# Designed miniproteins, single chains, continued (2), part 8

Each design is a single chain, and the fold is of that chain. pLDDT is the mean over its residues in the fold that is shown.

## One batch from the design tools (miniprotein)

Design m4247
Fold by ESMFold2-Fast:
Structure m4247 (fold): chain A 94 residues (1-94)
Amino acid sequence: RELLLELVRRLLEELRRAVEERAPADVISQKAEDAGAALALYALEYLPDRAEEIAARVRSLLQELHAAVEAGDYDRALAIVEELEALAREMEAL
């Protein structure tokens, strides 16, 4: 549990940094997919009754992040990263 939470936090930190540094869209997309996969894996392993709900929310947030970055809206991209970080904290509290 602890190790997977550390992985989720690390991947979200990498994603935040990429957005803050205005990295290329493909770099941000890859880091977002990595963070999303770790969040989904945590949900499947520790929150199986909520895994589908969490996976759907992650997919929606990743789609919004991709659209924001393609539009060059890095302020919106950062806000979406903050929503992913909030979801991770919510999942840790469960």
Scores: mean pLDDT 84

Design m4248
Fold by ESMFold2-Fast:
Structure m4248 (fold): chain A 73 residues (1-73)
Amino acid sequence: NFVEEHPELAELSEKADRYLGLYFGYDGSGDTEGAQKARQEYAEALRQLARKLRELGFDDDADSLLDLADLVE
């Protein structure tokens, strides 16, 4: 498992998942401000993950995550 071989990627992926979960929780409860902040944090986590993937030579995967981050913010 590539993510298990790179624990920093696992931590960034977990961070992204956490903020995505917070976004759905806030959005479902009608907390628009909380949902907006969670979405911004999710986008930032995706950008951090993309930077690490690029450092490891996975440029196409990094570009895909940056595109996703731009769509969600």
Scores: mean pLDDT 80

Design m4249
Fold by ESMFold2-Fast:
Structure m4249 (fold): chain A 80 residues (1-80)
Amino acid sequence: SRAELEALREEMEKDPLEAEVIANLELLLRGKRASLSREELLAYGREKVEELYNANPELKSPLEKYLQVAELLVDELLAE
């Protein structure tokens, strides 16, 4: 839900690097929204989360929180 996404982002975006990673993830998903199905967009989001997480070992939040953010972002982007 939007409330769940907002709560996760509020907690995670207190760290500048995590805020940047989430902003980049949203930008990537938004760019693919029109060309991918929900299933494809979700798979793309999960793949990008894995890439970003592996590239930034200093991220404080666990991988599962980023995967939750990706799923919630996909749902919000497609709710139009």
Scores: mean pLDDT 84

Design m4250
Fold by ESMFold2-Fast:
Structure m4250 (fold): chain A 80 residues (1-80)
Amino acid sequence: KALEHLEKALEIAEKAGDKETVKAVRGAIEALPSLSKEEAALVLEILIHEVKELQKRGKTKEEVAKEVIEHIKKALEAVK
C-alpha cells in the first residue's frame, strides 16, 4: 500500500539525518489518508520533485535521494 512505501521512504530519510526530506515525506504521510486517488498522485509527484530539489541543493546525498524517490514512486503506483 502507498502508506507503507512512504513509511519506508521516511525511515531512509531519518536514518540519513535529512531533516528537510523527513519533513516533506511526513507531510505526505499525514495528508494521504484524506485525499482522493487523483489528489494523492499529485501530492506524490510534487514530493518526488521536492526531494530532487533537496538533492540539487546538497541537502541530501544523491544515493539517499534516489532510494527515497524509488519508494515514493512505488507509493505513486500503489495509488494509481
Scores: mean pLDDT 84

Design m4251
Fold by ESMFold2-Fast:
Structure m4251 (fold): chain A 105 residues (1-105)
Amino acid sequence: RAELDELIEKMEKTEDLEELKKLAEKAVELAEELAKTDPAAALEAAERVLEVARKEKDPEKRLVLAEAALEIARAALKHATTKSQILEAIALILRAIGEILAVEL
């Protein structure tokens, strides 16, 4: 959705960690709601947030973004209706966990 896409763009450009946390929380809430009717769109959102996380140099911001991507992907998995959606959600969950572990190691 346009509102979720706009939030993800703001998350990508935000330099303030506290602002990023608030944007991430709102993005997760919107994506969880979106996943109930359109899990494919929620998967696209999770992938976008994960790509923002991968490009982020600040470990604290990367962790916030990776955790948000994980939560969105989990919501998409819960509401997935096709084998393709289930496999994409699992792949995104594993990738997000990998980013979280890389920051904490």
Scores: mean pLDDT 86

Design m4252
Fold by ESMFold2-Fast:
Order: C-alpha cells, then sequence, then structure tokens
Structure m4252 (fold): chain A 76 residues (1-76)
C-alpha cells in the first residue's frame, strides 16, 4: 500500500541519517550516545530485513525513530 511505502521510506531515511551522523559527526556524541545510536541502527535494520509490518514492529520502529531524533537533535 501507499502507507506501507511511506513508512518504509521514513525508516530508510532515518537509517541513512543515523549512518551519516555516526560517520561524519561522531565527535559530537558521547560514547553512550554512539552505542545507543548503533543499537537503534541495528534494531531498525533487523525490522526492515524481517519484512514483518505488524502493528508491534511499526510501533517499535516509531519508538526507535523518536529516540534517534532525540540524540541527533541534542548533538546538533
Amino acid sequence: SRDEVVFLARAAIMISEIYFFLERFSDKLTPEEKEKLRKIYKEMKEILDSGDMSEENISKMEELITEANKIIHKAM
């Protein structure tokens, strides 16, 4: 569906943003924030790789996106 495509696009964009931030702005992060972002990155990729668009996985993905945004926004 279109909603599914939009959700997958949002997740892919966030994964790319996390990767870019870890590669280019790692000096702006504490060691604890780096570990948290790496964990979020891994969990998001595992959900996408599973292809399981369950309500639980959608909710988990939105939580991960929110947590990543908080870390990135604070480091800016």
Scores: mean pLDDT 82

Design m4253
Fold by ESMFold2-Fast:
Structure m4253 (fold): chain A 91 residues (1-91)
Amino acid sequence: SLPELSEELQKKFIEILRDSSTSIEEIRELYEKTENPAARMTLLAIAAYRGDEEAEKEFIKLLQEVQGMEEEQAREILEKAIEEIKKIEEE
């Protein structure tokens, strides 16, 4: 499961995932407006899932800097987050 987010943020993320027209730029704008670290990591994972290579790198760096994770461990967490995102999009 993704980190616990407010109901409002969860609804917004589901809306983004179900709307295939939502651009990487719109996801990035929401990221810039979001102060919650868990929500920011979720948005980076969504952007990475949509093909943003910079978001993938930022996600890994945040896990390394905030949680002291090794790069390989951080990448595994990103892969698990992307799998959860795929499940939500397929519903």
Scores: mean pLDDT 74

Design m4254
Fold by ESMFold2-Fast:
Structure m4254 (fold): chain A 95 residues (1-95)
Amino acid sequence: RLGGLVGRLMEEGRYDTAAKVYEKLADFYEAQGTKEGLRNAAFAYLNLGNAYLKKGDYDKAIESYERAIKLFEEAGDSEGVELARKNLELAKQKK
């Protein structure tokens, strides 16, 4: 239900709907209560930030990237932290 659908929504510019899908994925993964779940939730927030960035909603993109950074830190994923910080700075520069 999520793989092909969310990719298609992003390609069609339906960023609001894609954002809702990524929010539900983040909730699902956080609820797992595992390091892997936190890491997957962090990637969901990273993609949520990308959807908002594409829409031009820089404030929501910033919030989403900050949430991704926190979750990557909790998961112990230093590479994920760096990736999310890079995207955060890009969003701040476009604001």
Scores: mean pLDDT 83

Design m4255
Fold by ESMFold2-Fast:
Structure m4255 (fold): chain A 84 residues (1-84)
Amino acid sequence: SIDDQQRSIQDMISDIRSSSNVDQAIQSIDSHIDRLSGMTRVVVQSIRDAIITSSPQVQQQILDRLRQSNNLGQMVQGVQQAMR
């Protein structure tokens, strides 16, 4: 359900906030991504792809923005801002 997808996103964000580095943040995304479906999963996969294809400096900027996010829309905006 949509509510189940939102809870999975909130759990993922909580784990990202608790991560100390980029590798831990990627592991947090990977641990939750299989619980996601449809467009939500596609968007989260795109966030993951943006992290792994970026330089270490941009990866850190993405992570800092993701830690400040409260929902999926803010995560997308944070990634876009870090990659400008």
Scores: mean pLDDT 87

Design m4256
Fold by ESMFold2-Fast:
Formats: sequence, structure tokens, C-alpha cells
Structure m4256 (fold): chain A 81 residues (1-81)
Amino acid sequence: MSVIQRIDRAVDRLRAYQARTGQTDVTVAQVRAIMRTTGLSSGVVNAVMAVVRTRVYPGSDRVSFTDAVRALRATRRQLAA
């Protein structure tokens, strides 16, 4: 499986988690955990998490699912270019 396919799988798993929980936001730790389940390397995970951290709600450890997915898709575009 390519790194692009692993990112797409991470997006799918994050969307499944959103549907299952009914929540609009997710913890930074849970985003990282979902990415690790797809077999993404630490380098790719850290690159996505750097973007996610800029979108965390002030005083919290939470980010919107929309911003988490955007971070994954931004990294996907950089790797596909």
C-alpha cells in the first residue's frame, strides 16, 4: 500500500470515528492514534500533526474533524506533487 493510500485510509477511519461518536471535534491524541493504525511513518504522522496543532482550540487538546481531514489532505497533496 502506498503512502497516499495510507493517508486516504486514515481519512476514512477518522470519518468513521466521527460518525460513530457523533462529535464535531476530536483529541490530538486520537488523530495521531488513527494515523498510526494505517501504518504511516513517524515522519508523515509528525508532518500532519504539525498542521493539526495550528488548528487546536485555545486551551484544549481538541481539533475539528474538518481541520484534521484538511491537514491529512494537505500532506497528501504535498506527497502527490
Scores: mean pLDDT 85

Design m4257
Fold by ESMFold2-Fast:
Structure m4257 (fold): chain A 66 residues (1-66)
Amino acid sequence: GKLADFLQEKLGMTKEQAEAVEKEARRVIEETGDVEAALRLPIMRAILSQMSPEEQEEFRKLLEEM
């Protein structure tokens, strides 16, 4: 999906890694209704630390569209 495509383009993640991240984020958002809960996952914090502020904003918007 859009989040996995973004992770591949901006961070050079493999398709398998990006899709695994998207699936985990979607699971947390579906269970909690809270994008911030997904952003608090250790893997998400690691991903965000590699992004510019502009990329972090785009990433958050993609999570909100899930």
Scores: mean pLDDT 85

Design m4258
Fold by ESMFold2-Fast:
Structure m4258 (fold): chain A 68 residues (1-68)
Amino acid sequence: SGSLEEALREAQRLLREGASRSAIEEFARRLGYTSTLDSLLKSGKSNRDILQLFIQIIQQKIKQLESS
């Protein structure tokens, strides 16, 4: 697994390319977001919505680390 900045670039690429569910599942597994993904899947969120949320989570974590 890469840095948070690498994860952000990967998530943005997946969103741009219209990534499959399996690609999003693998991404979430690599970052440890599997429980978040499971919750979003059960709520019927689209691939686009899931990726946009992951981008927001990663961006927030980067900002928190910059502020501490």
Scores: mean pLDDT 82

Design m4259
Fold by ESMFold2-Fast:
Structure m4259 (fold): chain A 86 residues (1-86)
Amino acid sequence: VVLPAELPEAVESTAEQLVKIGDLPEELAREAAYHYFTIGKRLPDDEDLEILAKRLKNGVSAKDAARDLEEERGVEDLVNAVKRVT
């Protein structure tokens, strides 16, 4: 969980990783990172960064890419919880 006071640093760090992984414009990477943290409030792993970078390259908006990833993570968390309870 990213604390509100840490949000600017988390956004910058994540944006730098998106630029490096996806060869994205810095502005687009920062916008995507900002939306990711405001929606999900968690630190992205390498897989999350790769998925975000791929969607942004395919012309998905920063906000939609972040929202779709958070929704997919929520479904994955639910599936994993169900698997552990059987």
Scores: mean pLDDT 71

Design m4260
Fold by ESMFold2-Fast:
Structure m4260 (fold): chain A 91 residues (1-91)
Amino acid sequence: SAVEAAVRAAAEAAMEEVIELFSEITDPELREKMKEIVEESAKEALADTNLSDAQKQAMARGRTRNNSLKLLTEHLGAESVAEFMELVLKG
C-alpha cells in the first residue's frame, strides 16, 4: 500500500542519513544489520493501530535512526557516537 511504501521510505531515508554521516561504514555485515533495522522499524510502525500515517512514518524514521546509532555505538564505541551526535545537533 501507499502507507507501507511511505513508512518503509522514511525508515530507509533515516538509514541513508546515518550512513552518509558515517562515511566510513563500509562493513557489509554492519550494512546488512542496518537493513534489518529498517525492516523491523517499518514493521513496528505499521503494527501500531493507534498511530496516524504521518506518526507511523515519524516512528519508523526515529526508530531506524536510534537503533542504527546503537549499532554504531557497539562498533565504534559510545564516545565516538556521542561526539558525532553533538556535532549533528549543533549543525
Scores: mean pLDDT 76

Design m4261
Fold by ESMFold2-Fast:
Structure m4261 (fold): chain A 81 residues (1-81)
Amino acid sequence: LLKPNEKLLNIAKSQGATSDELTEDELLNYIFNYIYDKKLLDPENPSIADVKGTELGEVFKTDKLDVFDLEGIKEIIRKNS
């Protein structure tokens, strides 16, 4: 189980997480739920999420996130846990 940092944990809890210890796959699912809930997906290119100005953008240190880069997303989850 991973112990995400405060910012990543706040994202997970905003999406219904009830524990401070989560699996990598649970965190990945909460990140995707956050993207969907906040309507961050680009309607013309749904492989890209515009995360500029969001807590997710702060965690990932980017304005745009490739949602199909599963290994890249998991690497950032691990670095923030």
Scores: mean pLDDT 84

Design m4262
Fold by ESMFold2-Fast:
Structure m4262 (fold): chain A 94 residues (1-94)
Amino acid sequence: MDRRKDPRWAEILAELARMRGVEVTPEEILKMSKEELIKFLRDHLHLTEEEARAVIGEKPLTLDLAVFLYRVAEYLGHEEIAAELKKKIDEYLK
């Protein structure tokens, strides 16, 4: 599934925004176009364009970003996404 249209990824991104003091719902994230989501991540979460594109799956995640997203996914109970992110983290540590 495209990460931008996955409700579990929308919940992870909404929680990340909440942790940064930005109020957004998972439903609002799912309604965003690719360009709107990249702009939201840049303007409200202060991510670089490269980090924003990595979050939506267009670029590889950095180790730090993968670790942060992994912790949020575990906290929310999204075990399959947490496992995917853990695999990427383990590949960086080889």
Scores: mean pLDDT 79

Design m4263
Fold by ESMFold2-Fast:
Structure m4263 (fold): chain A 76 residues (1-76)
Amino acid sequence: SLANEKPREETVEEARRLADEFAATVASSPHPVGDLAGLVIRMVGLSLDPALREEVHRIAEELVARGVTELAGLKL
């Protein structure tokens, strides 16, 4: 298989961490768009790994659904 189970373990953990931080930022920030900009850039980088793409995409859809309109044009 092309996926590296153990060498990519750190990347998977980082993606999960960013996913949780994304959700928490949307829920708690009074101005989530500004706070999410850096997280979005990092998650787009992780989504270049096909193993992480589905999770990153799902989170992006949730952010758009919550009214983060600046992410509406972001294709992941």
Scores: mean pLDDT 54

Design m4264
Fold by ESMFold2-Fast:
Order: sequence, then C-alpha cells, then structure tokens
Structure m4264 (fold): chain A 55 residues (1-55)
Amino acid sequence: SLDERIAQLEEEIRRESLAMVAAREAGNWPEADRHGARAVELQRELFALQQEKAA
C-alpha cells in the first residue's frame, strides 16, 4: 500500500541520517556526504508519495 511505501522510506531516511552522523563522528566526511545525499534523494521520493496520498 501507499502507507507501507511511505513507512519504508521513512525508515530508510532514518538509517541514512544515523549513518551520516556516525560517519561525521568518525571524521569520515566523504562517507557522511554520501549518506546525506541518499537521505535527500529519499526525502524527495517521500514528498512525492505524500502528495500522491493527499490528492
């Protein structure tokens, strides 16, 4: 369902955000940037699905 897809994206965003923080704490800025970029892409997908649900 649409709600299941939204929940899955929210969980993936959470994982990428936590991985970004962990990489920054370790001083691994290239890895942090990679995880941050993935989180942004997933957030865009989430916004698109939320708009679809609201329509």
Scores: mean pLDDT 87

Design m4265
Fold by ESMFold2-Fast:
Structure m4265 (fold): chain A 67 residues (1-67)
Amino acid sequence: LTPEELGLQYLRMAVFLAKQGRIDLAVRAAELGADYLGLPEEKKQRLLDAIRQGNVEEAEKLVEEIR
């Protein structure tokens, strides 16, 4: 897998974990995904904040926008 594919897989995993209420693991997966994709800090923080707040809808939307 390319770094971009790995990053997207981690972001998808983060959304899945957030949907399960496993917020701590979702945050870790999102951090890894953002780092693999080289996301700008602004986008990374928006995603992490959405996950920490349990706002799965916003987190999912942000991940879709990265594609």
Scores: mean pLDDT 84

Design m4266
Fold by ESMFold2-Fast:
Structure m4266 (fold): chain A 61 residues (1-61)
Amino acid sequence: AEEYYKKGDYEKAAEAYVEQARTHLANGDRDAANQAIMKAVKAYIDAGKFDEGLKAAREAA
């Protein structure tokens, strides 16, 4: 995920962070999941994809 963000592939970084959040939720780690979702939302915003960022935020609920 961070590697995509560093390369400027913000959309791919966001998708990777969403996947990390789902893994953390499956393991019961809500704090780690929330951190991953925040990073995903930031990456979508940096990509200019506000609607996708909003969807990612809702997937944590």
Scores: mean pLDDT 75

Design m4267
Fold by ESMFold2-Fast:
Structure m4267 (fold): chain A 62 residues (1-62)
Amino acid sequence: SQMEGAKETAERGGKALGEGLALYNGAKEAEVKVEIKGDTVTVTATAGGKTLTITAPISTIG
């Protein structure tokens, strides 16, 4: 399903983003959360007390 592919892509990208954020902030771990609601995907990455949130339409992710 197209939704399943978008979620997998967002989770993979979110993990890479979280690892980059952790490295930049000197943290050993990153928490990544992917939420899909309707046609919107929200990726939240948290590392070293810093949080980055990206929200995009599923159509934007491809």
Scores: mean pLDDT 74

Design m4268
Fold by ESMFold2-Fast:
Structure m4268 (fold): chain A 97 residues (1-97)
Amino acid sequence: MGKEQAEKAKEKTLEAIKNKVAPEKLYEELSKEVPEELALLGALYVAAILGDEEAVIRYLRELAKLLPEESLSDEEIRELARTLVKNRETILEVLKK
């Protein structure tokens, strides 16, 4: 993973959260500048902070397709999405570090 690309994705994700940018708009912006996995991860975090569980599920499904071995079932993806939305304050604190 490129350190510069990860830092850029993190900075743009934090700015999107601050400015209440839609996850889809952040994904469009990040996809021009960072690998697909980082663009999806940024959009996923914005969706989680907004409490948009359905958007988190969509981004998790796309991330799962990028794994060399698909290990997550649809039920596991839904459970992970709920966990991320419930822990959104913790996610925001981690991103601010």
Scores: mean pLDDT 79

Design m4269
Fold by ESMFold2-Fast:
Structure m4269 (fold): chain A 78 residues (1-78)
Amino acid sequence: ASPEEVARLREQLDAALAQSKALGKVDDLIAELKAVGLYAKAQGNEGLKQVALDALRKLAKEVPEAAEAAAKAIAEVE
């Protein structure tokens, strides 16, 4: 993926995180990001894997109650 495509995906994930926080669906977003990260890892797509990991780290910082679940997902993707 180009740097421009990665930047657009990061912006879309930031919007998705804000919506998931507002709707109380943070656990669903963690599961989705973990699935994306594991898929990217299996495909050797380091750019997509890093986007998923960065989104999980941002979620852990912004939603402290979800930090443990996000940290577990990060460990499984790495």
Scores: mean pLDDT 77

Design m4270
Fold by ESMFold2-Fast:
Structure m4270 (fold): chain A 79 residues (1-79)
Amino acid sequence: MEEFEVEAEVGGKKARLRIRKEDGVWTMEGEADSAGAAGEALRKAQELGLVPDRGTIRVKEAGPNLPPGTLEVEAAPPP
């Protein structure tokens, strides 16, 4: 089993992603203080070649006038 951790920070807000590979499937779980931090962590993971097949990120601060939520991520099928 392979496991990787990706961290990012935007505007003093932090995000942490855990990406695991089991039986050829990449899965991700993460937590972020903001949607911006979550997006930066996802971008950083993609630059490292860590593209999850599925995953969730819990966001504490989704944006102005929005409650905290969960962001779901899917890998795009290759062309």
Scores: mean pLDDT 69

Design m4271
Fold by ESMFold2-Fast:
Structure m4271 (fold): chain A 78 residues (1-78)
Amino acid sequence: SMRVQMARTQVVTLLELVIARARREGAPQSEIEDLEKLLEEVKKAKSLDELIKLVQRAVKKYGDRFPELSQLLQSLLG
């Protein structure tokens, strides 16, 4: 589905920016590795519901430090 592919691209792009910012801010390697694993799961997601669940998990864990994740979630939910 084009909609799923576009949503996945949006989530991938934002997570790559979050990872880049985490690296610049000196985040622990364990956190960077956790975010990179999440990015790989996003790349494999086949449905909008799977993408939403992955972004919800990211918001729960990292949303306070990366508010753009909450904004992304709202965008995906409509």
Scores: mean pLDDT 86

Design m4272
Fold by ESMFold2-Fast:
Structure m4272 (fold): chain A 94 residues (1-94)
Amino acid sequence: ELLEKNKEFIEKQLKELEEKVKTEEEKKILEALKKVYEEALKKAEEVGGDAVVMIGGTEHEDGVLTIQAAVLKVGEDGKSELVYETPAVEVKLS
C-alpha cells in the first residue's frame, strides 16, 4: 500500500538524521520531527490516508523553528487532498 511505502521512506530519513545529530539543538529538532510523524501516521491509519508529508520547519528571525506534518489522501483523479495537519511544534534554536 502507498502508506506503507511512505512510512518506510520517512522512517529511513529519520534514522539517517539520528546518525548525524551532534548538538542539543539537532536532537530537539529530531525529537520534534519524530513526534509530528508519529501523530500524523496514527491519524493516517485512522482516516485511510495514503501519505504522511513532513513539513520541515521555517526558521523565524527570532530563531524559532516550526515543525509540522500533514496527512494526504489521493483522489480518483490522482490529486492529493489534505485531510489532517498535526499541531505545530516550536523548537527554539537560540
Scores: mean pLDDT 78

Design m4273
Fold by ESMFold2-Fast:
Structure m4273 (fold): chain A 85 residues (1-85)
Amino acid sequence: SMAARKAEGQAILQSLIPQLQALIQRIRETWDSLPPEVQQQIIQLAAQIDEIVKKLKSGEGDPRENEKKLLSLLAETEALLDQHS
């Protein structure tokens, strides 16, 4: 059911709060030192992350597939920041 998918999505998001908070803090601390093109890439990645988060909250699609997509986007964002550290 959609309610069951929504509950699983919320549980996934809850488990990822520490990783999301750490990433947001890292972005804030590094933002002014990043090239404008990298800032634009992070903005685009953040928009994609927000879309997947909304799907997890609403129960749209498979929660586990959305979890995989979210983890991939978080890893891509972290790798981009590592390249510019």
Scores: mean pLDDT 88

Design m4274
Fold by ESMFold2-Fast:
Formats: sequence, C-alpha cells, structure tokens
Structure m4274 (fold): chain A 72 residues (1-72)
Amino acid sequence: MEEVKKLLESEDLADQVEAFNYIVLNDDPSLLEELKKLIEKYKDDPRFQEFVKSIIENSKNPKLKEFLKKLL
C-alpha cells in the first residue's frame, strides 16, 4: 500500500492514474484522503477531471462513487 502513496505523490500524471486505478480495484478507504488531495490539486485540469468522471461511472463501489462526486 505504501507504493500506491508514492505513485499518488509522483509528478507524473501516468503514475497518479495508475494509483487511482489501484484504489478503485482494491477498495482501500485509507487511500481516499490521498485521492481527495490529488483531485483538489488538479481540479482545473480537464483531462484529469474527465478521468475521475470515468472512474465514477465504471466503479462498482457506492462509497467511492459518493466520495468522488462530492469532490467534483
């Protein structure tokens, strides 16, 4: 799980996308705060916002969907 935190702190958007995908698959609530910080940091980036919306639409986890919708 520490590896996912390192990906989230990376300057590379591809690493951050990989971390998001891992969080969606793993259903780990401890990583939601780090996900929130990333969304707030890139709130004005349309490509990043579109990616987050895609996660919301494709996620089967209702808690994750509600959490992400509140941040957008």
Scores: mean pLDDT 67

Design m4275
Fold by ESMFold2-Fast:
Structure m4275 (fold): chain A 69 residues (1-69)
Amino acid sequence: MEEVREKIREMIEQLDDPEKMTEAILLINEYNDKEMTLELVLKLLKVSGIELSEEELEKLKQIIENPRK
């Protein structure tokens, strides 16, 4: 789970929106006891005001679907 969170955090840091990035990272850290599902992560990003491109969405899906391979 920690590895998945790190990958998601790294992806968010690459979005070049520091205000929304900080909010999203804080929300992800707040849910440290929860499994990072695609639905949960998308909800947290939406609450933070982050809109993913189609390419970014595919990348996120890949991270979540293969978290501990």
Scores: mean pLDDT 70

Design m4276
Fold by ESMFold2-Fast:
Structure m4276 (fold): chain A 82 residues (1-82)
Amino acid sequence: MFKIEYLSEDEILALDLTKEEILRIFENVYERAKKNPKIPQEVIDKVKEAYERLKDATVEEAKQILAEFYRFMKKIEEEIKK
């Protein structure tokens, strides 16, 4: 279930997530986004960018990248809903 709408940036940063768990979250989102023709290319590009940043990130940096991505996704979701 896609829970991005139920998590704030502060909640994401407070989660006890490992780097491996954060990477799995992004990998799953990226694969799902690529298969959904309704997802704009800019969203797919942003997910890929975030995933590449995660490769060299610390756990705290990875949490920040995840929080930034959730902020971006919330903005896109609101634009899609119109």
Scores: mean pLDDT 68

Design m4277
Fold by ESMFold2-Fast:
Structure m4277 (fold): chain A 100 residues (1-100)
Amino acid sequence: SPKDLIEETKKKILEIIDNSDLSEEAKKKLKEAVEKAAEVGLKGLEAGEPIDKVIEKMAEVYLEEVTKIYDSLSKEEQEKFLKTLEKIEEELEELQEKMQ
C-alpha cells in the first residue's frame, strides 16, 4: 500500500542517516525533517488526496527542511550532508516510482 511504502522508505532513510558520518546534531535535524515529510504524506493519504499531490507535498516539506539544515552547518559538515542527501534521494526516487 502507499502507506506501507512511505513507512518502509522512512525506515530505510533513517538507517542511511544513522550510518552517515554526520554529527549527532545534524543526524537529529535530518531525521526530524524526514519524519515531518513522512507525516505530511501519511496525513494526505488519510485525507484521500491523489498520490501525485501526496508526493509533491512530501517533497516540498523535505526540501524546505533540508535547505534550512544545510544553511546551519559548517563548510566541512555541508560536504558530508550533501553525500548523505544523495543516498536519501535514491530512496525517494524509488518511492515516487513505486507509488505511481
Scores: mean pLDDT 87

Design m4278
Fold by ESMFold2-Fast:
Structure m4278 (fold): chain A 81 residues (1-81)
Amino acid sequence: MDKLREAEKLLEQALELEKQGKLEEAKKLVLEAADLLFDALTANKDWGGVIQASVFRSLAKSGKADPEEMREAVEKHREKL
């Protein structure tokens, strides 16, 4: 559960950095949040969530991830736990 909360906090910080035009710093936080989400869902054996998290990790590594969509996914997975 703590990893999902940490991922959410990183995504909120990334959104704030994007508002400030700090896109490179925001991308680093998004990638870290994607890795935390993948690890948390893997540990909980949520295989459907792991597939979704794998997509977010790929998008984050390519710099195409939307931090708001990732934040919504983290909230949804937290509701299951």
Scores: mean pLDDT 78

Design m4279
Fold by ESMFold2-Fast:
Structure m4279 (fold): chain A 95 residues (1-95)
Amino acid sequence: SLKDKEVEFLVKHGVSQDLANEVVNLIFTEVGNLNIDPNNPLLDNFIGIISRELLLKNDFSKDYIKKVVQEHYPLLNDPQKLVEKDAELLQKLRS
């Protein structure tokens, strides 16, 4: 599942299993609150961007998760910018 993939991604980057499960559940809760089309094919990339932002900041707080979700929500209406942002964050995580 997408949740399982995101949990695995966080754990591979040093987040504990329990914290990764809590964080991914919080991300999906905040994303669910945005009235996003559940059939939007960009949702998996969007959730990945959120996870990468949390890792780069090393901040997994509920307040920061909510902030990141709300600030990046407009990317779902700009597929090119979303793909560019995803690539940028992946490159930063490799540095």
Scores: mean pLDDT 84

Design m4280
Fold by ESMFold2-Fast:
Structure m4280 (fold): chain A 71 residues (1-71)
Amino acid sequence: MERERLEEEMARWARELVERGTTSSDDIVDGIAERLRKEGRDDEAERLRALPPDERADLVGDLLAREGWRR
């Protein structure tokens, strides 16, 4: 369940970035990637940065939806 845990953490970070006024999917992805690098998750950070723009937007949408549906 490591992928699900990582996505839960990324969803939380995406929510925090949006609450601070970050609305661009690129800026949200960059913020999450920087957080992953600080935690030693360089592979995951590089994978996020390698995503094409459309997939970055989809990822951010999925992460924010997960935060909205977590109960």
Scores: mean pLDDT 75

Design m4281
Fold by ESMFold2-Fast:
Structure m4281 (fold): chain A 85 residues (1-85)
Amino acid sequence: MEEILEILEELSKLNSLPNPDLEEIKRLLERLDRLLGTWPRPFLEGDELSLNDLFLYTFLRSLPESVLAPLPNLRAYVERIESTP
């Protein structure tokens, strides 16, 4: 969980820049995808949807589909959030 939160903080910082480095964003997302592949819970902080899940979801939806296409765990995570009432 701590490493996931660190990645979210780095992504938030990049998103605040006027011209963020897409290659750096891709590296952070690849690292996050690997972590989610071994993550035993449905959401970032456990079994319930958190504000960090909403931040990550909003960020991922702002990216081109081509960025998420090679990241199966992040795609599954997005679908899980979209299925949550």
Scores: mean pLDDT 78

